# Ledger of designs, part 105: designed miniproteins, single chains, continued (2)

Each design is a single chain, and the fold is of that chain. pLDDT is the mean over its residues in the fold that is shown.

## One batch from the design tools (miniprotein)

Design m7878
Fold by ESMFold2-Fast:
Structure m7878 (fold): chain A 92 residues (1-92)
Amino acid sequence: SEEEKIKKAEELIKKAEEAKKKGDYEEAGRLYKEAGELYESLKTEEGWKKAAEAYRKAAEAFEKAGDEEEAREARLKAELLEGLILIKRAVS
């Protein structure tokens, strides 16, 4: 359900924040990315907004971990979703 996806994504964000505090940037990036994928799967404007925020945080964490490719992919995902939100608002 949508509610289960949101709850799981929120739990993943909390785990990512904890990993980040410990300096486990690779794990933080993976957890933020997984949360982003769950929010994106809702296919709602709010879901896309939260997914973009999660992907931005994943990109930052991957950059700190030295995972340049994962960071780039997460950043592109965030930019794509931000663009989709703007298009949706323009045609609404």
Scores: mean pLDDT 88

Design m7879
Fold by ESMFold2-Fast:
Structure m7879 (fold): chain A 58 residues (1-58)
Amino acid sequence: VSDEVVEAGKRLVESIDPETATPADLEAARQVLDYLKAHGLENDPRVAAARAKVEALE
């Protein structure tokens, strides 16, 4: 996995604003979180925090 792609993914999910997030933003965040999980990053603190934030909005 490219470190650049992983970092871009983490930045994308961190950029989700709960006050302005659209359904499309949440779907994109879910897809990125699933990608990061498939690459063994589900226990990364940044990924875990982003997942908790997205889950709270669902």
Scores: mean pLDDT 76

Design m7880
Fold by ESMFold2-Fast:
Structure m7880 (fold): chain A 61 residues (1-61)
Amino acid sequence: SKADRIKEKAKEYGIEVDDEAAERLAQGLPDDDETIDSAVKLVYKYLKEKGRKKITAEDLR
């Protein structure tokens, strides 16, 4: 699924995406690898700035 692809891409950046967060991201993103990579990279930058390695649904609201 698109959510699984988001989680897999996130692992490449050394971060984790919660199942609920992955589903929420999948709902808001087109099924396009370039867009998914860009979104995951933004999540990575957000988490790095916060000193965190995992994004949850709470972060996305």
Scores: mean pLDDT 81

Design m7881
Fold by ESMFold2-Fast:
Structure m7881 (fold): chain A 57 residues (1-57)
Amino acid sequence: MAQAVATKDVPASTPAVLGFRKGDRINVLREHSDGNYLAEKDGQRGLVGGDDIEIVS
C-alpha cells in the first residue's frame, strides 16, 4: 500500500472510478492494470489513473 496525493480534480464518472479533488490524500491499495490502481479515499474505493496522482510514500 502507498500514500498518494491527487494532482487534479477527477469526477466520479462511473461507480468503478474513484472521484477526488486536487490535493486529496488517497490510499493506493494495489496495481489494478497498467497505469491504473485500486485506491481508497474516505471509505470509497475505485480505480485511479496513475497520471492523476503522485505517490508520496
Scores: mean pLDDT 78

Design m7882
Fold by ESMFold2-Fast:
Structure m7882 (fold): chain A 55 residues (1-55)
Amino acid sequence: SLQSEIDRLDSQIKNLDAQLQAAIAAGDKVKARELAIEQASITIQRMHLWLQQKL
């Protein structure tokens, strides 16, 4: 279902945020940038599915 997919993406965003914070703490600027871009991409996907569920 759309809700199950949204819940999966929410978990993925949470995991990416934890990885991003770890990369920032480690001073790994390249990895932090890549993780931030990935998080933004997944957030857009989540928004798309959320809108489909509401419509």
Scores: mean pLDDT 87

Design m7883
Fold by ESMFold2-Fast:
Structure m7883 (fold): chain A 100 residues (1-100)
Amino acid sequence: SEVEEEVEKYYKELGLPVPESLSKEEKIKLLEQRLVSLEVTKSLLEAELENLEALVKRMKLPEEEKERLLKEEREELEKQIKELEEEIERIKKLIEELKK
């Protein structure tokens, strides 16, 4: 089960033994808690992306280097945000499946 894999992953990340049984309600609460953590991480990366241009403009670098750095850092942040959005949607689908 994809839900059981996500629950096992969470306990392993915490360095805790995986419980032999979790109720459906406990699994939902755990996934909702993980969803909040992912949404917070996404918001922090979106804030970093929003501030990136202002940050690069303040650097004492040639204009061509600033343009390259801005492009590279923007592409990396956008990639990380997209990966988080895909993970958030996956977790939301798992929660919805459990609520059926």
Scores: mean pLDDT 83

Design m7884
Fold by ESMFold2-Fast:
Structure m7884 (fold): chain A 66 residues (1-66)
Amino acid sequence: EGLLALEENADLLPQALIVAARTGNEKGVRMVAEAAVRTGQSDKVLEAARANGLEDAVRIVEEARA
């Protein structure tokens, strides 16, 4: 499968979400959630947020993809 440069950047979104959430950067979480929706990675970042118990991040990602 061909992984495009755009998708390579999208693969960093779950880690960016976790860092933003753990540092209390709600604006950063929203920006990552919006980027995840645009790149089709919303499910992957949502799974990462749930796996790490990041309740506020889960809510923000679900709002961004709705």
Scores: mean pLDDT 74

Design m7885
Fold by ESMFold2-Fast:
Structure m7885 (fold): chain A 60 residues (1-60)
Amino acid sequence: MTEKDYEERDKREEELRKLEKEGKVDSEEYKELLRQIAKEIARDNDLPLEDVLKALEEVL
């Protein structure tokens, strides 16, 4: 990954953590961010999107 990719991912993770701290884990915005992050991880690691989404929900 490039340094720019890390910066964009850090921004998405920061937004996700903000929503988590606010207790908005069931919000549309949280679900959309989680899906975007999961999609990127799935693509980069050649993993099923569903498995990545489940792993992120367990960790976050």
Scores: mean pLDDT 73

Design m7886
Fold by ESMFold2-Fast:
Structure m7886 (fold): chain A 109 residues (1-109)
Amino acid sequence: SLADKYVEEARKAIEEARRALERGDFETAVQYVSRALSLLAKALEYGADPEKIRELIRELTEVVKQLAERLGVPEAIAYADEAMKSEDPYEQLELLARAVGAIQDALDA
């Protein structure tokens, strides 16, 4: 299904974000995190299993939190932690988008 394609593309984006983070390529890591967020939002729009989405959100949140810790962005860590307290995947994605915004602001400074 189209939803399943977005889920698989999101999974690949998360893996690419992890590889970029391991290399210290923070700009590329942020780009793949942003891509994963957009793909997960589309997967939800097209009726993907919320349980599969929550699993990928958990994995994405771990990447976002590690990225924020390495860049010293406490606001992004706080957003990531709040995302993990939510049971609503739409709220989780919104909070992670705010975390990414804070990380991007730090990179542009």
Scores: mean pLDDT 89

Design m7887
Fold by ESMFold2-Fast:
Structure m7887 (fold): chain A 72 residues (1-72)
Amino acid sequence: LSDDERTLQYKILRALELYGELSQSELAKLLKVSQSTVSRLLKELEKQGLVERDKRTGRYRLTEKGRELVKK
């Protein structure tokens, strides 16, 4: 990942810590980036086990592992 994409990943994790759960569209608006960029980064964070998607709402939240990472 580029430095900008690493920064965006951390901003996603911090936003989810602060707000609890957010949709892909809400994250895109908050971070002022495209939904396609957020979608790609969320898939990478899910692959790392740091975020999970709620199947009912479509919103993303931190896993226990994600919460531990953000506390540092």
Scores: mean pLDDT 83

Design m7888
Fold by ESMFold2-Fast:
Structure m7888 (fold): chain A 90 residues (1-90)
Amino acid sequence: MEIEELAKELIEKLEELRKKSTDPRVQAMLDTAITIFRDLVERKASKEEAIKALRGLIAGFERVYQRTGSPIAREALELLREALEKVEKL
């Protein structure tokens, strides 16, 4: 229940970033993240699966940010790191 609410909130925030993004590499990574979180919500994924997905996406956005310098990629990183901290406390 709590993981589903956190994932839904995160999806909404990532969709807003997607609307602001103009770099195709950043857009592709945001689309990937949104798809992964929607799948986690639909499957009622475990805390362990959510943590694994968050860690993978954080690593992905770190690489995109390093290569693009995109402030949107940085904001996505901050959102994902905050979500990971919240999930780990559940």
Scores: mean pLDDT 86

Design m7889
Fold by ESMFold2-Fast:
Structure m7889 (fold): chain A 95 residues (1-95)
Amino acid sequence: SSLVNKLQQLKKQLEEVKKLSETDPVEAAKKLIDILDELILLTRDDPAYSRQFGNLRRLAQSMLDADLSDEEKKEQIKDIVNSAISLIDDKISQL
């Protein structure tokens, strides 16, 4: 379905964010927020998923606003990305 295809594309972009976080965690975090915004809009008719992506977006923004080291940002980005990918996989399994 078109929804499954879009979710798979966003999942691929999240894997790219995780890779980018190893060299540029600030740029990776900004890209992560953009992807999470797309996931929130894409799942707006399913509040269980939309709220969880919203929570991940708030964590990503808080990390960017915090005075953290690049290594701490990288670890938090990877955790947020892994959580987002898990939510995407779960949603696809229910479609």
Scores: mean pLDDT 90

Design m7890
Fold by ESMFold2-Fast:
Structure m7890 (fold): chain A 56 residues (1-56)
Amino acid sequence: GYSREQILEAFKKVDVPGVSPVVLELDLSRVKSPDDIKNIFGVGDDLAAKIKKELD
Protein backbone atom coordinates (compact mmCIF):
# COMPACT_ATOMS: atom_id res chain seq x y z
CA GLY A 1 0.00 0.00 0.00
CA TYR A 2 0.90 3.67 -0.17
CA SER A 3 1.68 5.86 2.83
CA ARG A 4 -0.30 9.03 3.43
CA GLU A 5 2.92 11.00 2.92
CA GLN A 6 3.42 9.46 -0.54
CA ILE A 7 -0.13 10.43 -1.55
CA LEU A 8 0.33 13.98 -0.23
CA GLU A 9 3.62 14.39 -2.13
CA ALA A 10 2.05 13.03 -5.33
CA PHE A 11 -0.91 15.43 -5.08
CA LYS A 12 1.44 18.35 -4.42
CA LYS A 13 3.72 17.43 -7.35
CA VAL A 14 0.87 17.09 -9.88
CA ASP A 15 -0.91 20.23 -8.57
CA VAL A 16 -4.38 18.71 -8.15
CA PRO A 17 -6.99 21.51 -8.02
CA GLY A 18 -9.98 21.46 -5.68
CA VAL A 19 -8.86 18.50 -3.60
CA SER A 20 -10.00 19.03 -0.01
CA PRO A 21 -7.79 17.91 2.91
CA VAL A 22 -10.27 15.16 3.83
CA VAL A 23 -9.69 13.20 0.60
CA LEU A 24 -5.94 13.12 1.32
CA GLU A 25 -6.81 11.23 4.54
CA LEU A 26 -8.72 8.42 2.81
CA ASP A 27 -7.75 4.77 3.25
CA LEU A 28 -4.76 4.60 0.92
CA SER A 29 -4.71 0.78 0.96
CA ARG A 30 -7.69 1.00 -1.41
CA VAL A 31 -5.65 2.92 -4.03
CA LYS A 32 -4.46 0.29 -6.54
CA SER A 33 -5.03 2.01 -9.91
CA PRO A 34 -5.66 5.47 -11.40
CA ASP A 35 -9.35 4.55 -11.53
CA ASP A 36 -9.42 4.23 -7.74
CA ILE A 37 -7.95 7.72 -7.39
CA LYS A 38 -10.36 9.09 -10.00
CA ASN A 39 -13.40 7.61 -8.20
CA ILE A 40 -12.32 8.32 -4.61
CA PHE A 41 -10.85 11.82 -5.07
CA GLY A 42 -13.07 12.96 -7.94
CA VAL A 43 -10.15 13.92 -10.18
CA GLY A 44 -9.87 13.55 -13.94
CA ASP A 45 -8.11 10.69 -15.72
CA ASP A 46 -4.96 12.71 -16.46
CA LEU A 47 -4.50 13.81 -12.84
CA ALA A 48 -5.32 10.34 -11.52
CA ALA A 49 -2.69 8.78 -13.80
CA LYS A 50 -0.06 11.36 -12.77
CA ILE A 51 -0.75 10.76 -9.07
CA LYS A 52 -0.52 6.98 -9.49
CA LYS A 53 2.72 7.34 -11.48
CA GLU A 54 4.25 9.36 -8.62
CA LEU A 55 3.29 6.55 -6.22
CA ASP A 56 5.12 3.89 -8.27
Scores: mean pLDDT 62

Design m7891
Fold by ESMFold2-Fast:
Structure m7891 (fold): chain A 86 residues (1-86)
Amino acid sequence: MAVATGFLRAEDAEAAAEAASKVPGVVEVEVIGPDLVRVVAEGETPEEAAAAVRAAAEAAGAELRHLVVYDEDTHEGRVLVDTTPP
């Protein structure tokens, strides 16, 4: 089993959180700032967990700023998205 954590930037964090919470595989959504939402998703594979976070970002119309996936079976963590500011 794998867990993915994403950080989404949106103009309306509350609306983005509401949209993200409706995506299958998403297990936790937290508004951490006026334009920033944390999303946690679970899947059988790292790819499925990451896909759920990406789907949540798309559903929310939000920018996916950071995405980390942790594989509980292999104990491996991977950073899939890390958008450095200009």
Scores: mean pLDDT 81

Design m7892
Fold by ESMFold2-Fast:
Structure m7892 (fold): chain A 74 residues (1-74)
Amino acid sequence: DEKLRREAAELAWESLKALKAGDEEKAIELNDKAVELMSQLEDPMEALGLAVEAAKAFAEGDEEKAKKLFEELA
């Protein structure tokens, strides 16, 4: 479902922004919601893989790469 992919990507992106802002509780809550939506997809492992790769890019300071990976997920 395209709508589920978009919602999951948006939640995952907001989770990373919350983490960068120092709001760990909000980051965890948003990430849990994103993972729950991704688990409802026909191929949840591919979606989760892209989300993990985007999170790694964001953690490494490559915010543009992270954003593009979330756009690919949506």
Scores: mean pLDDT 76

Design m7893
Fold by ESMFold2-Fast:
Structure m7893 (fold): chain A 57 residues (1-57)
Amino acid sequence: DKVKQAAIKAATEALNSKNPTAEIAKEAAEKELKKAGVEGKVTASDNGNPTVKVTPA
C-alpha cells in the first residue's frame, strides 16, 4: 500500500522531468519497490501519455 504509493510518486516525478519517458518512470517505480524489499511488477506505456501500473506480488 504505502510502497505502491511511493513507487507511483517516484514514477510521476520522473514524468515531470525535462525528457519524460515511460522507461524512466518504470525505473523510478522499480527502484522504490526494490528499496522497500517488495516484489512487484511494473508496466509502462510508451505511447504519448506514459502510464505506470504497479502490481505488488
Scores: mean pLDDT 69

Design m7894
Fold by ESMFold2-Fast:
Structure m7894 (fold): chain A 87 residues (1-87)
Amino acid sequence: DLIEQARATNPSKEAAVLALLEATELSELERLMAEVRVLLEEARKAGKLEAVEKAEELAEKAYEALKAGREEEAIELLKKAKKILEE
């Protein structure tokens, strides 16, 4: 069970979000968008202003790429934003 696996690896609020995303059959792109959104909110609460600024810039570029039909580029930009927020 993917939900149980997510809870085992990270028992925090983030694990519950990941389990919900897996249960809803969302695409990889939609999951990355939701993950970055949650991580941005948590980073803002933690006062990680530099990480938030960099991640927001990457998320905006990802949105522009997605709007232009460049889904692969959007996924790569979202992965970079996630990496910055997880550091």
Scores: mean pLDDT 72

Design m7895
Fold by ESMFold2-Fast:
Structure m7895 (fold): chain A 70 residues (1-70)
Amino acid sequence: SMLEEIKELIEKTKEEIEKLSYEEAAKLAKETFDKIYELVVKNKASDEEIEKVRKELEELGELIEKLKEK
């Protein structure tokens, strides 16, 4: 499903950013966000599905902000 694909993308991005600098992590996250946005738009995701994706993206965003503070 779209939600499982998005969840897998976010999880892989989280694992990868732990090895990267803030600048590299921000670039990778932007690529992941762009891909997720395309999936959401093309699949005409429901408000409920968008809310689930938003929760996962918030967690990723928090991890990136923590890298910025270092």
Scores: mean pLDDT 79

Design m7896
Fold by ESMFold2-Fast:
Structure m7896 (fold): chain A 60 residues (1-60)
Amino acid sequence: SLEEKIEELKKRKEMLQDTIDYLRQRAAEASGPERARLQAAIDRVEETLKKINEEIEKLK
């Protein structure tokens, strides 16, 4: 159902936000090339999160 799809997307959004928070913590402690790699990973996860937000809005 529509409601089940929205609920699943919201749960996935929460998990991705936790991942971003974890990666941000690691990036704050890193320097040089490792920090750049972690920032790139954060950017990728944030892009996925944006797409999920767009899907939720389309389903409302």
Scores: mean pLDDT 85

Design m7897
Fold by ESMFold2-Fast:
Structure m7897 (fold): chain A 57 residues (1-57)
Amino acid sequence: SEEERRRGIERAAEALEKYKDNPVVQRLIERELRKLLKDPSLSEETKALAKEVLAKL
């Protein structure tokens, strides 16, 4: 659901803050966020949130 996807992005942002020096975590988060952005059913608000997290990588 959209709510589950938003929670996933929120958890990804938290993981980046917690493990900011971990390149494995950064790579996994980048991969998952890029996959999420390819989903045409995702809202523009959720896509914007995912893009914001990707910009921190």
Scores: mean pLDDT 79

Design m7898
Fold by ESMFold2-Fast:
Structure m7898 (fold): chain A 70 residues (1-70)
Amino acid sequence: MSNVAAAVGLTLRALADLDEGRYEEALEAAERAIELDPENVEAWRIAAEARRKLGKDPSPYERKARELEE
């Protein structure tokens, strides 16, 4: 599997974990997706939301997602 395809799979896992309230698992999967494909905007957004849910600063991840869409 290419890094991009692997990142998509991890992003989908992170989204499912986020929806189920598994915020630590969502953050782990999203950060792993970012490592494989740092241009995956959705992975940055999911990581930001998971960080927010965990009481961590989402700002660096939100900023990166916005920069990638510009």
Scores: mean pLDDT 84

Design m7899
Fold by ESMFold2-Fast:
Structure m7899 (fold): chain A 84 residues (1-84)
Amino acid sequence: SRKELLLRAIALILEAIGLIIEAERLLPVDPELAKKAIELAKKAIELAKKAMKSEDEEEAKKLLEEAEKLLEEARKLLKEAEKK
């Protein structure tokens, strides 16, 4: 449903904000990986916002799926930064 897509988009935006905060703390450890993670999280927020505005449920689902992939990539980069 559209309501479920909206809640999913909000959840992804909140997760992305959390990843940006975590990445900011890792800037002194690995600035390159941290900056890349912030960029991916910001792009995910933009896609989630676009999904919330879309009147097409299938388009919204695809945008949210792309946002989820970007956040997964951001999480992997932050995990690599923590290894240093």
Scores: mean pLDDT 87

Design m7900
Fold by ESMFold2-Fast:
Structure m7900 (fold): chain A 58 residues (1-58)
Amino acid sequence: SVKEQEEQAKKILEAARQAETPVQARVVEAEAEKLLKEAKTEEVKKILKEAIEIARQK
């Protein structure tokens, strides 16, 4: 459901912010990209794109 995707996207965003190593950042980036392909709303896509951008800085 849309609500489940929003909750999952927010958890991925939090994980991106908390990632301390490049390996952790790559795992978060991969999870965000996978969910982005299935994303049903622009809000979910926006959160996931932010998570990917944060992860790529690490």
Scores: mean pLDDT 84

Design m7901
Fold by ESMFold2-Fast:
Order: C-alpha cells, then structure tokens, then sequence
Structure m7901 (fold): chain A 84 residues (1-84)
C-alpha cells in the first residue's frame, strides 16, 4: 500500500541520520528497509512503533525508541503532506 511505502520511506530517512555516511551503512539500511517492507506486507496490523523498533533492531541501533518514533512521525507527516 502507499501508506506502507510512506512508513518505510520515513523510517529510512530518519535512520540514515543515525548511521555513518558509508557504502556499508547504506547497504545495511537498504537490507533493513526491504525486510521492513516485507514485514508490513505480511502483517497489516503492525503499528508504527513496532515498525520503527523492528528497523532499529535490524540495524543494531541502541537508541531511544520514543524519540526515534517522534522523528519518524514528523517525516511521515511531511511525506503525507506532499501527496495532498
């Protein structure tokens, strides 16, 4: 769904800011976001918080999940606004 694509895009954008700007980190982010996209496809009841946690854990990030979710919600709102 378009909503799932927006969630993946928002999470990817926020997580990119938490990773070093290297080809290796970019490859890991792509792998994590592809896994997330599939998980959202298989489980339509997955919350935004669960999606963010899944992606952060896939990247081995030790982060404040509450703060990360707030950042993702801001990015998601901006992406949704561009579709209006």
Amino acid sequence: SIENQLKVAAIARVLRGRLPDTPEARARLHQATNALARKLEEDPSLSLEEAVRFAAEALGLDVDLEELVREVERELAELRARLA
Scores: mean pLDDT 84

Design m7902
Fold by ESMFold2-Fast:
Structure m7902 (fold): chain A 92 residues (1-92)
Amino acid sequence: DPAAALRAAMEEAYRNPDTSLEELRERARELSEKYGLDEERVLSGLYVARLLGQGKSLETALLLRLAELEGLPIVRRNENGELVELSVEELA
């Protein structure tokens, strides 16, 4: 069951927030090959689940994944109107 396997893998990523990105990529590849799923979609689910396990909000986890996929820096305007990059640690 592809849905049950993906749910189990996401739950594992959530409970093991120290899992490396390389391990998540390998897990996404295994699930994609076994169940005919899109590897990038599986990886996105695992990546978001890991960030939620690290205490990030859903909105922050989705923003971080979108920024990674598009190669975009996460930026904000400071008090002087200048664009400043946010670190992952600043996005709680």
Scores: mean pLDDT 73

Design m7903
Fold by ESMFold2-Fast:
Structure m7903 (fold): chain A 77 residues (1-77)
Amino acid sequence: SAFEEWLQEKAEKLAKLGKEFYKNPSKEIVEEIIELYKETLKAVEAKYKETGDPIYAELAEYLKKAIEELEKLKEEL
């Protein structure tokens, strides 16, 4: 589906950013990862509203926690 293809593209971008962060940790890279997670969260929440499927609600909660952890990591850099 278009949504699954979109999620795959976001996953590939995250993998690239993670590799860049591993080589040279920076606030800027963490900020880019946070923005990508926030975009994904908005799409997942919209999908949950559309479908009512609890899988999307669970994914949204995991993304929110990931964003919180990344914000904390950013403050340590």
Scores: mean pLDDT 84

Design m7904
Fold by ESMFold2-Fast:
Structure m7904 (fold): chain A 59 residues (1-59)
Amino acid sequence: SSMLRERQRRGLELAREALARGDLTTARVGLHEIEELLKQEPDPEVERELAELRAELAR
């Protein structure tokens, strides 16, 4: 549980950094991995942050 949440948080950080530097491929892969982790360990805050990053990627 704690390890999955730690991976979700780290994944969000890495995806945000990738998006900030324009590495859309790395950002997209990272967001997909977080979605899979959320299926195993749901977290409403992580889901919200994921949705915000996904919306930013869609611009």
Scores: mean pLDDT 83

Design m7905
Fold by ESMFold2-Fast:
Structure m7905 (fold): chain A 112 residues (1-112)
Amino acid sequence: MTPEEQLRRAELYREAVELAKELLKDPSLSDLEIVLKLTEFMLEKEGIVLSPRVEEALRRILELTYQGRYDEAAALREEFLATATPEERELFLRGLEFYSMAVNALYEAKNL
């Protein structure tokens, strides 16, 4: 990652933390729903459009992971990656990266 990419990533993360603070004001939203909204926000900011197949696979894996069903999430991830095209694989891995950032952003928003 270049220094410019690192700075852009840091700025995106700060924006995600601020969005998480706003979303936390809505008592109807679960933590999982907030994390999914943050992931979508970051993908949109980077101009990344997920195919329906990639989006559905990510959503299911993230739901299983959030429920602590790590073995099932890992199995589904491996199955998806085994059948994915190179483009789908790249989009999927990028989605997982932004999900990790979203989880961290929500955690930071709750503890600020």
Scores: mean pLDDT 83

Design m7906
Fold by ESMFold2-Fast:
Structure m7906 (fold): chain A 107 residues (1-107)
Amino acid sequence: HMEEQAERQRLVTEALKKLDENRDKVAEMFQKAGLPEAAEIAKEKGVREAFAYMSSRPEDAAKGRRVLLELLAEAFEELAKNSTDPRRQELYRRIAEEVRARLEALK
């Protein structure tokens, strides 16, 4: 469905907001991936700003993409586990599985 793509975009936005609630965890993930500048930006300014910074550095983009997919998968898995809406729980779970599959297939 055409509306399914728009709904996915909104769910991704919700996952990013969820990650922004725990910036320290996001910063640790960037740090472990060898992206200390992105880790500092995530902790001080936010997850969206850290992503924007990585997008301005092509060499870091591949590592940043892996971290982002891993963080999104974790966020969607947590949202699915804690959701009280069965329809949203199913959507979160499916997106988490798709993100995990994308992460695994990333060359």
Scores: mean pLDDT 78

Design m7907
Fold by ESMFold2-Fast:
Structure m7907 (fold): chain A 65 residues (1-65)
Amino acid sequence: KEAKEYIKKAIEALEKGDLVQAGDYIGAALASTEDEEMIKYLELAGKKLEEGDLEGAIEYLKKAL
């Protein structure tokens, strides 16, 4: 419930180029869920963000929804 809202906000932040807000929302989503599949995609999105792959990060965030 809360995790999905944070994921949507993370996607919006990345689309605006706000990497700091995107990272904060990914972290908030991880803290708000125990769904193993959602956690997997959130971790992959975070890894893509650290690699500078914003498109890949957005793709994994959409898969986490």
Scores: mean pLDDT 85

Design m7908
Fold by ESMFold2-Fast:
Structure m7908 (fold): chain A 75 residues (1-75)
Amino acid sequence: GAEASEEALELAGEAAEKLAKEKKLTGEEFHELMLNNPEEFIKELEKELRKLGASEEQIKEAVEYVKGLIEGMNA
């Protein structure tokens, strides 16, 4: 897949951590959310990225990176 910028990767990681904490998800539950409800996961990730002050371009880059990871896990 395309390489995301270091900043977009850091934002995606922080947003994912905050999402897991907010919803009180274990690592296994977080993984299940990504695989079974990827559209819902992406919507919630976008909300956390916006809360972090990410630009629309950074949100787009982080979302495309995460979609690539989800596709990789299903391969």
Scores: mean pLDDT 76

Design m7909
Fold by ESMFold2-Fast:
Structure m7909 (fold): chain A 57 residues (1-57)
Amino acid sequence: SELIYNIAAKKLVDAALANPKLSVEELKELALKIPGLSEEEAEKVAKEVAKFMKKLF
């Protein structure tokens, strides 16, 4: 759901800001720990967060 996806996105952004060296694979693993998020959504949110971090640094 959109709500679960937004929660995942916030969690991954918070994690990436705390550790900018986190890989897409590590971000995806964090997303997969969120109940109700599909593997496809986890992959997507991990890639979007990685892009966001690359734009900041």
Scores: mean pLDDT 81

Design m7910
Fold by ESMFold2-Fast:
Structure m7910 (fold): chain A 66 residues (1-66)
Amino acid sequence: KKYLVTLSGDVAKQIGIVLRLIGEPSAIVTPLDENTYLVELTGSEEEEKKIIEELKNDPNVEVKEL
């Protein structure tokens, strides 16, 4: 599924989140602008839920399912 991920907070935290997502073998990350990324998850439904839950737990990350 495809998700719109918007990042806030300081640059170091944003870089950390981007590196976390790029490091996922099942994630396709496409930058849309400076703070917004299109994330496509191609792994299992269980892996997808885990990744999305981790992202939603960060107050500087906004996740919208497309």
Scores: mean pLDDT 79

Design m7911
Fold by ESMFold2-Fast:
Structure m7911 (fold): chain A 72 residues (1-72)
Amino acid sequence: GVMLSDEEKKEIQELIEKVYNKEISDEEFIEALKKFGFSEEEIKELKEAYKKGPEEFGETLFLAIVKRIEEK
């Protein structure tokens, strides 16, 4: 299966920073996550975590990435 590279992890982290800095919209960020192959359920959890703040969002996102890697 395709593993997330360290470069892809950096791209995801940069996207998180951009959305919190209002450089991209929430909708653009969610569409980018869909391109990485996150499920509808994972995206819903990420949206809820995003509302709670960067720390909760980051933890939820990394757990979703780990699960995705392990399932491939």
Scores: mean pLDDT 69

Design m7912
Fold by ESMFold2-Fast:
Structure m7912 (fold): chain A 67 residues (1-67)
Amino acid sequence: AYVLELTELERRVAEAIEKLGFSNATLEQIAKEIGVSLEELLKHYPSLEDLRRAAVRAILNRRAEKE
């Protein structure tokens, strides 16, 4: 598997959650959507809560830049 820069990984996670729906997104679905292994995703986000918090921050930052 390839390694993503953390910033790029966070952006892709945010996009995946927006596409899948925040409440319905699982770690496995997010990993599949961005094209990384579940193990690689867990290395950077050890829990679903950590990933959700990072994704919310990334989404809000992206929207603030445009709106």
Scores: mean pLDDT 70

Design m7913
Fold by ESMFold2-Fast:
Structure m7913 (fold): chain A 96 residues (1-96)
Amino acid sequence: TSELRRQAAILYAAGGVLEAASTLLEGKEAAETLLEAGKLYFRAGELYAKAGDLEEAKKAYKKAIEAYKKALELDPENEEAKELLKKAEEELKKLE
């Protein structure tokens, strides 16, 4: 489980870097960068949950949800972002 937590922390940090990078971009490029940030946060959440670290998993899923929502504000028709948002919200709800 310590290796899963380490991998999750690296993915969470990488998501933060992409989220920061999105502020230097606009339009579809910013939306795509936020979508990728969300995917990294979501994967971190999965690994934290698998490791039994439910509070860190919740934080990661919340960050994924925020990133996907921001991506959809910039690109409202992005079907992948809509599906990933729904999945992240469902995973977060399971941990309540």
Scores: mean pLDDT 90

Design m7914
Fold by ESMFold2-Fast:
Structure m7914 (fold): chain A 76 residues (1-76)
Amino acid sequence: DERARRLAEEGSRLAAEGQRALAAGDYETAAKLYDRASRLYDEAARLSTDPDEAAEYRAESERNRRLSEQARQLAQ
């Protein structure tokens, strides 16, 4: 699904922005960007008709969710 791939690409871009924010010490921004990336990958997984592609997007969603949690802890 082209829509699923587009959402995954947007998620990947936001994850990269999150990593740059994390490197800059902006933990709050990093947490928000990783959270948004996680949600985009989750939506991509739901729209994907390929089970393997959906599983990959779910794994990326979980990874970005964990990164968001870690960044949030660093902001505390």
Scores: mean pLDDT 89

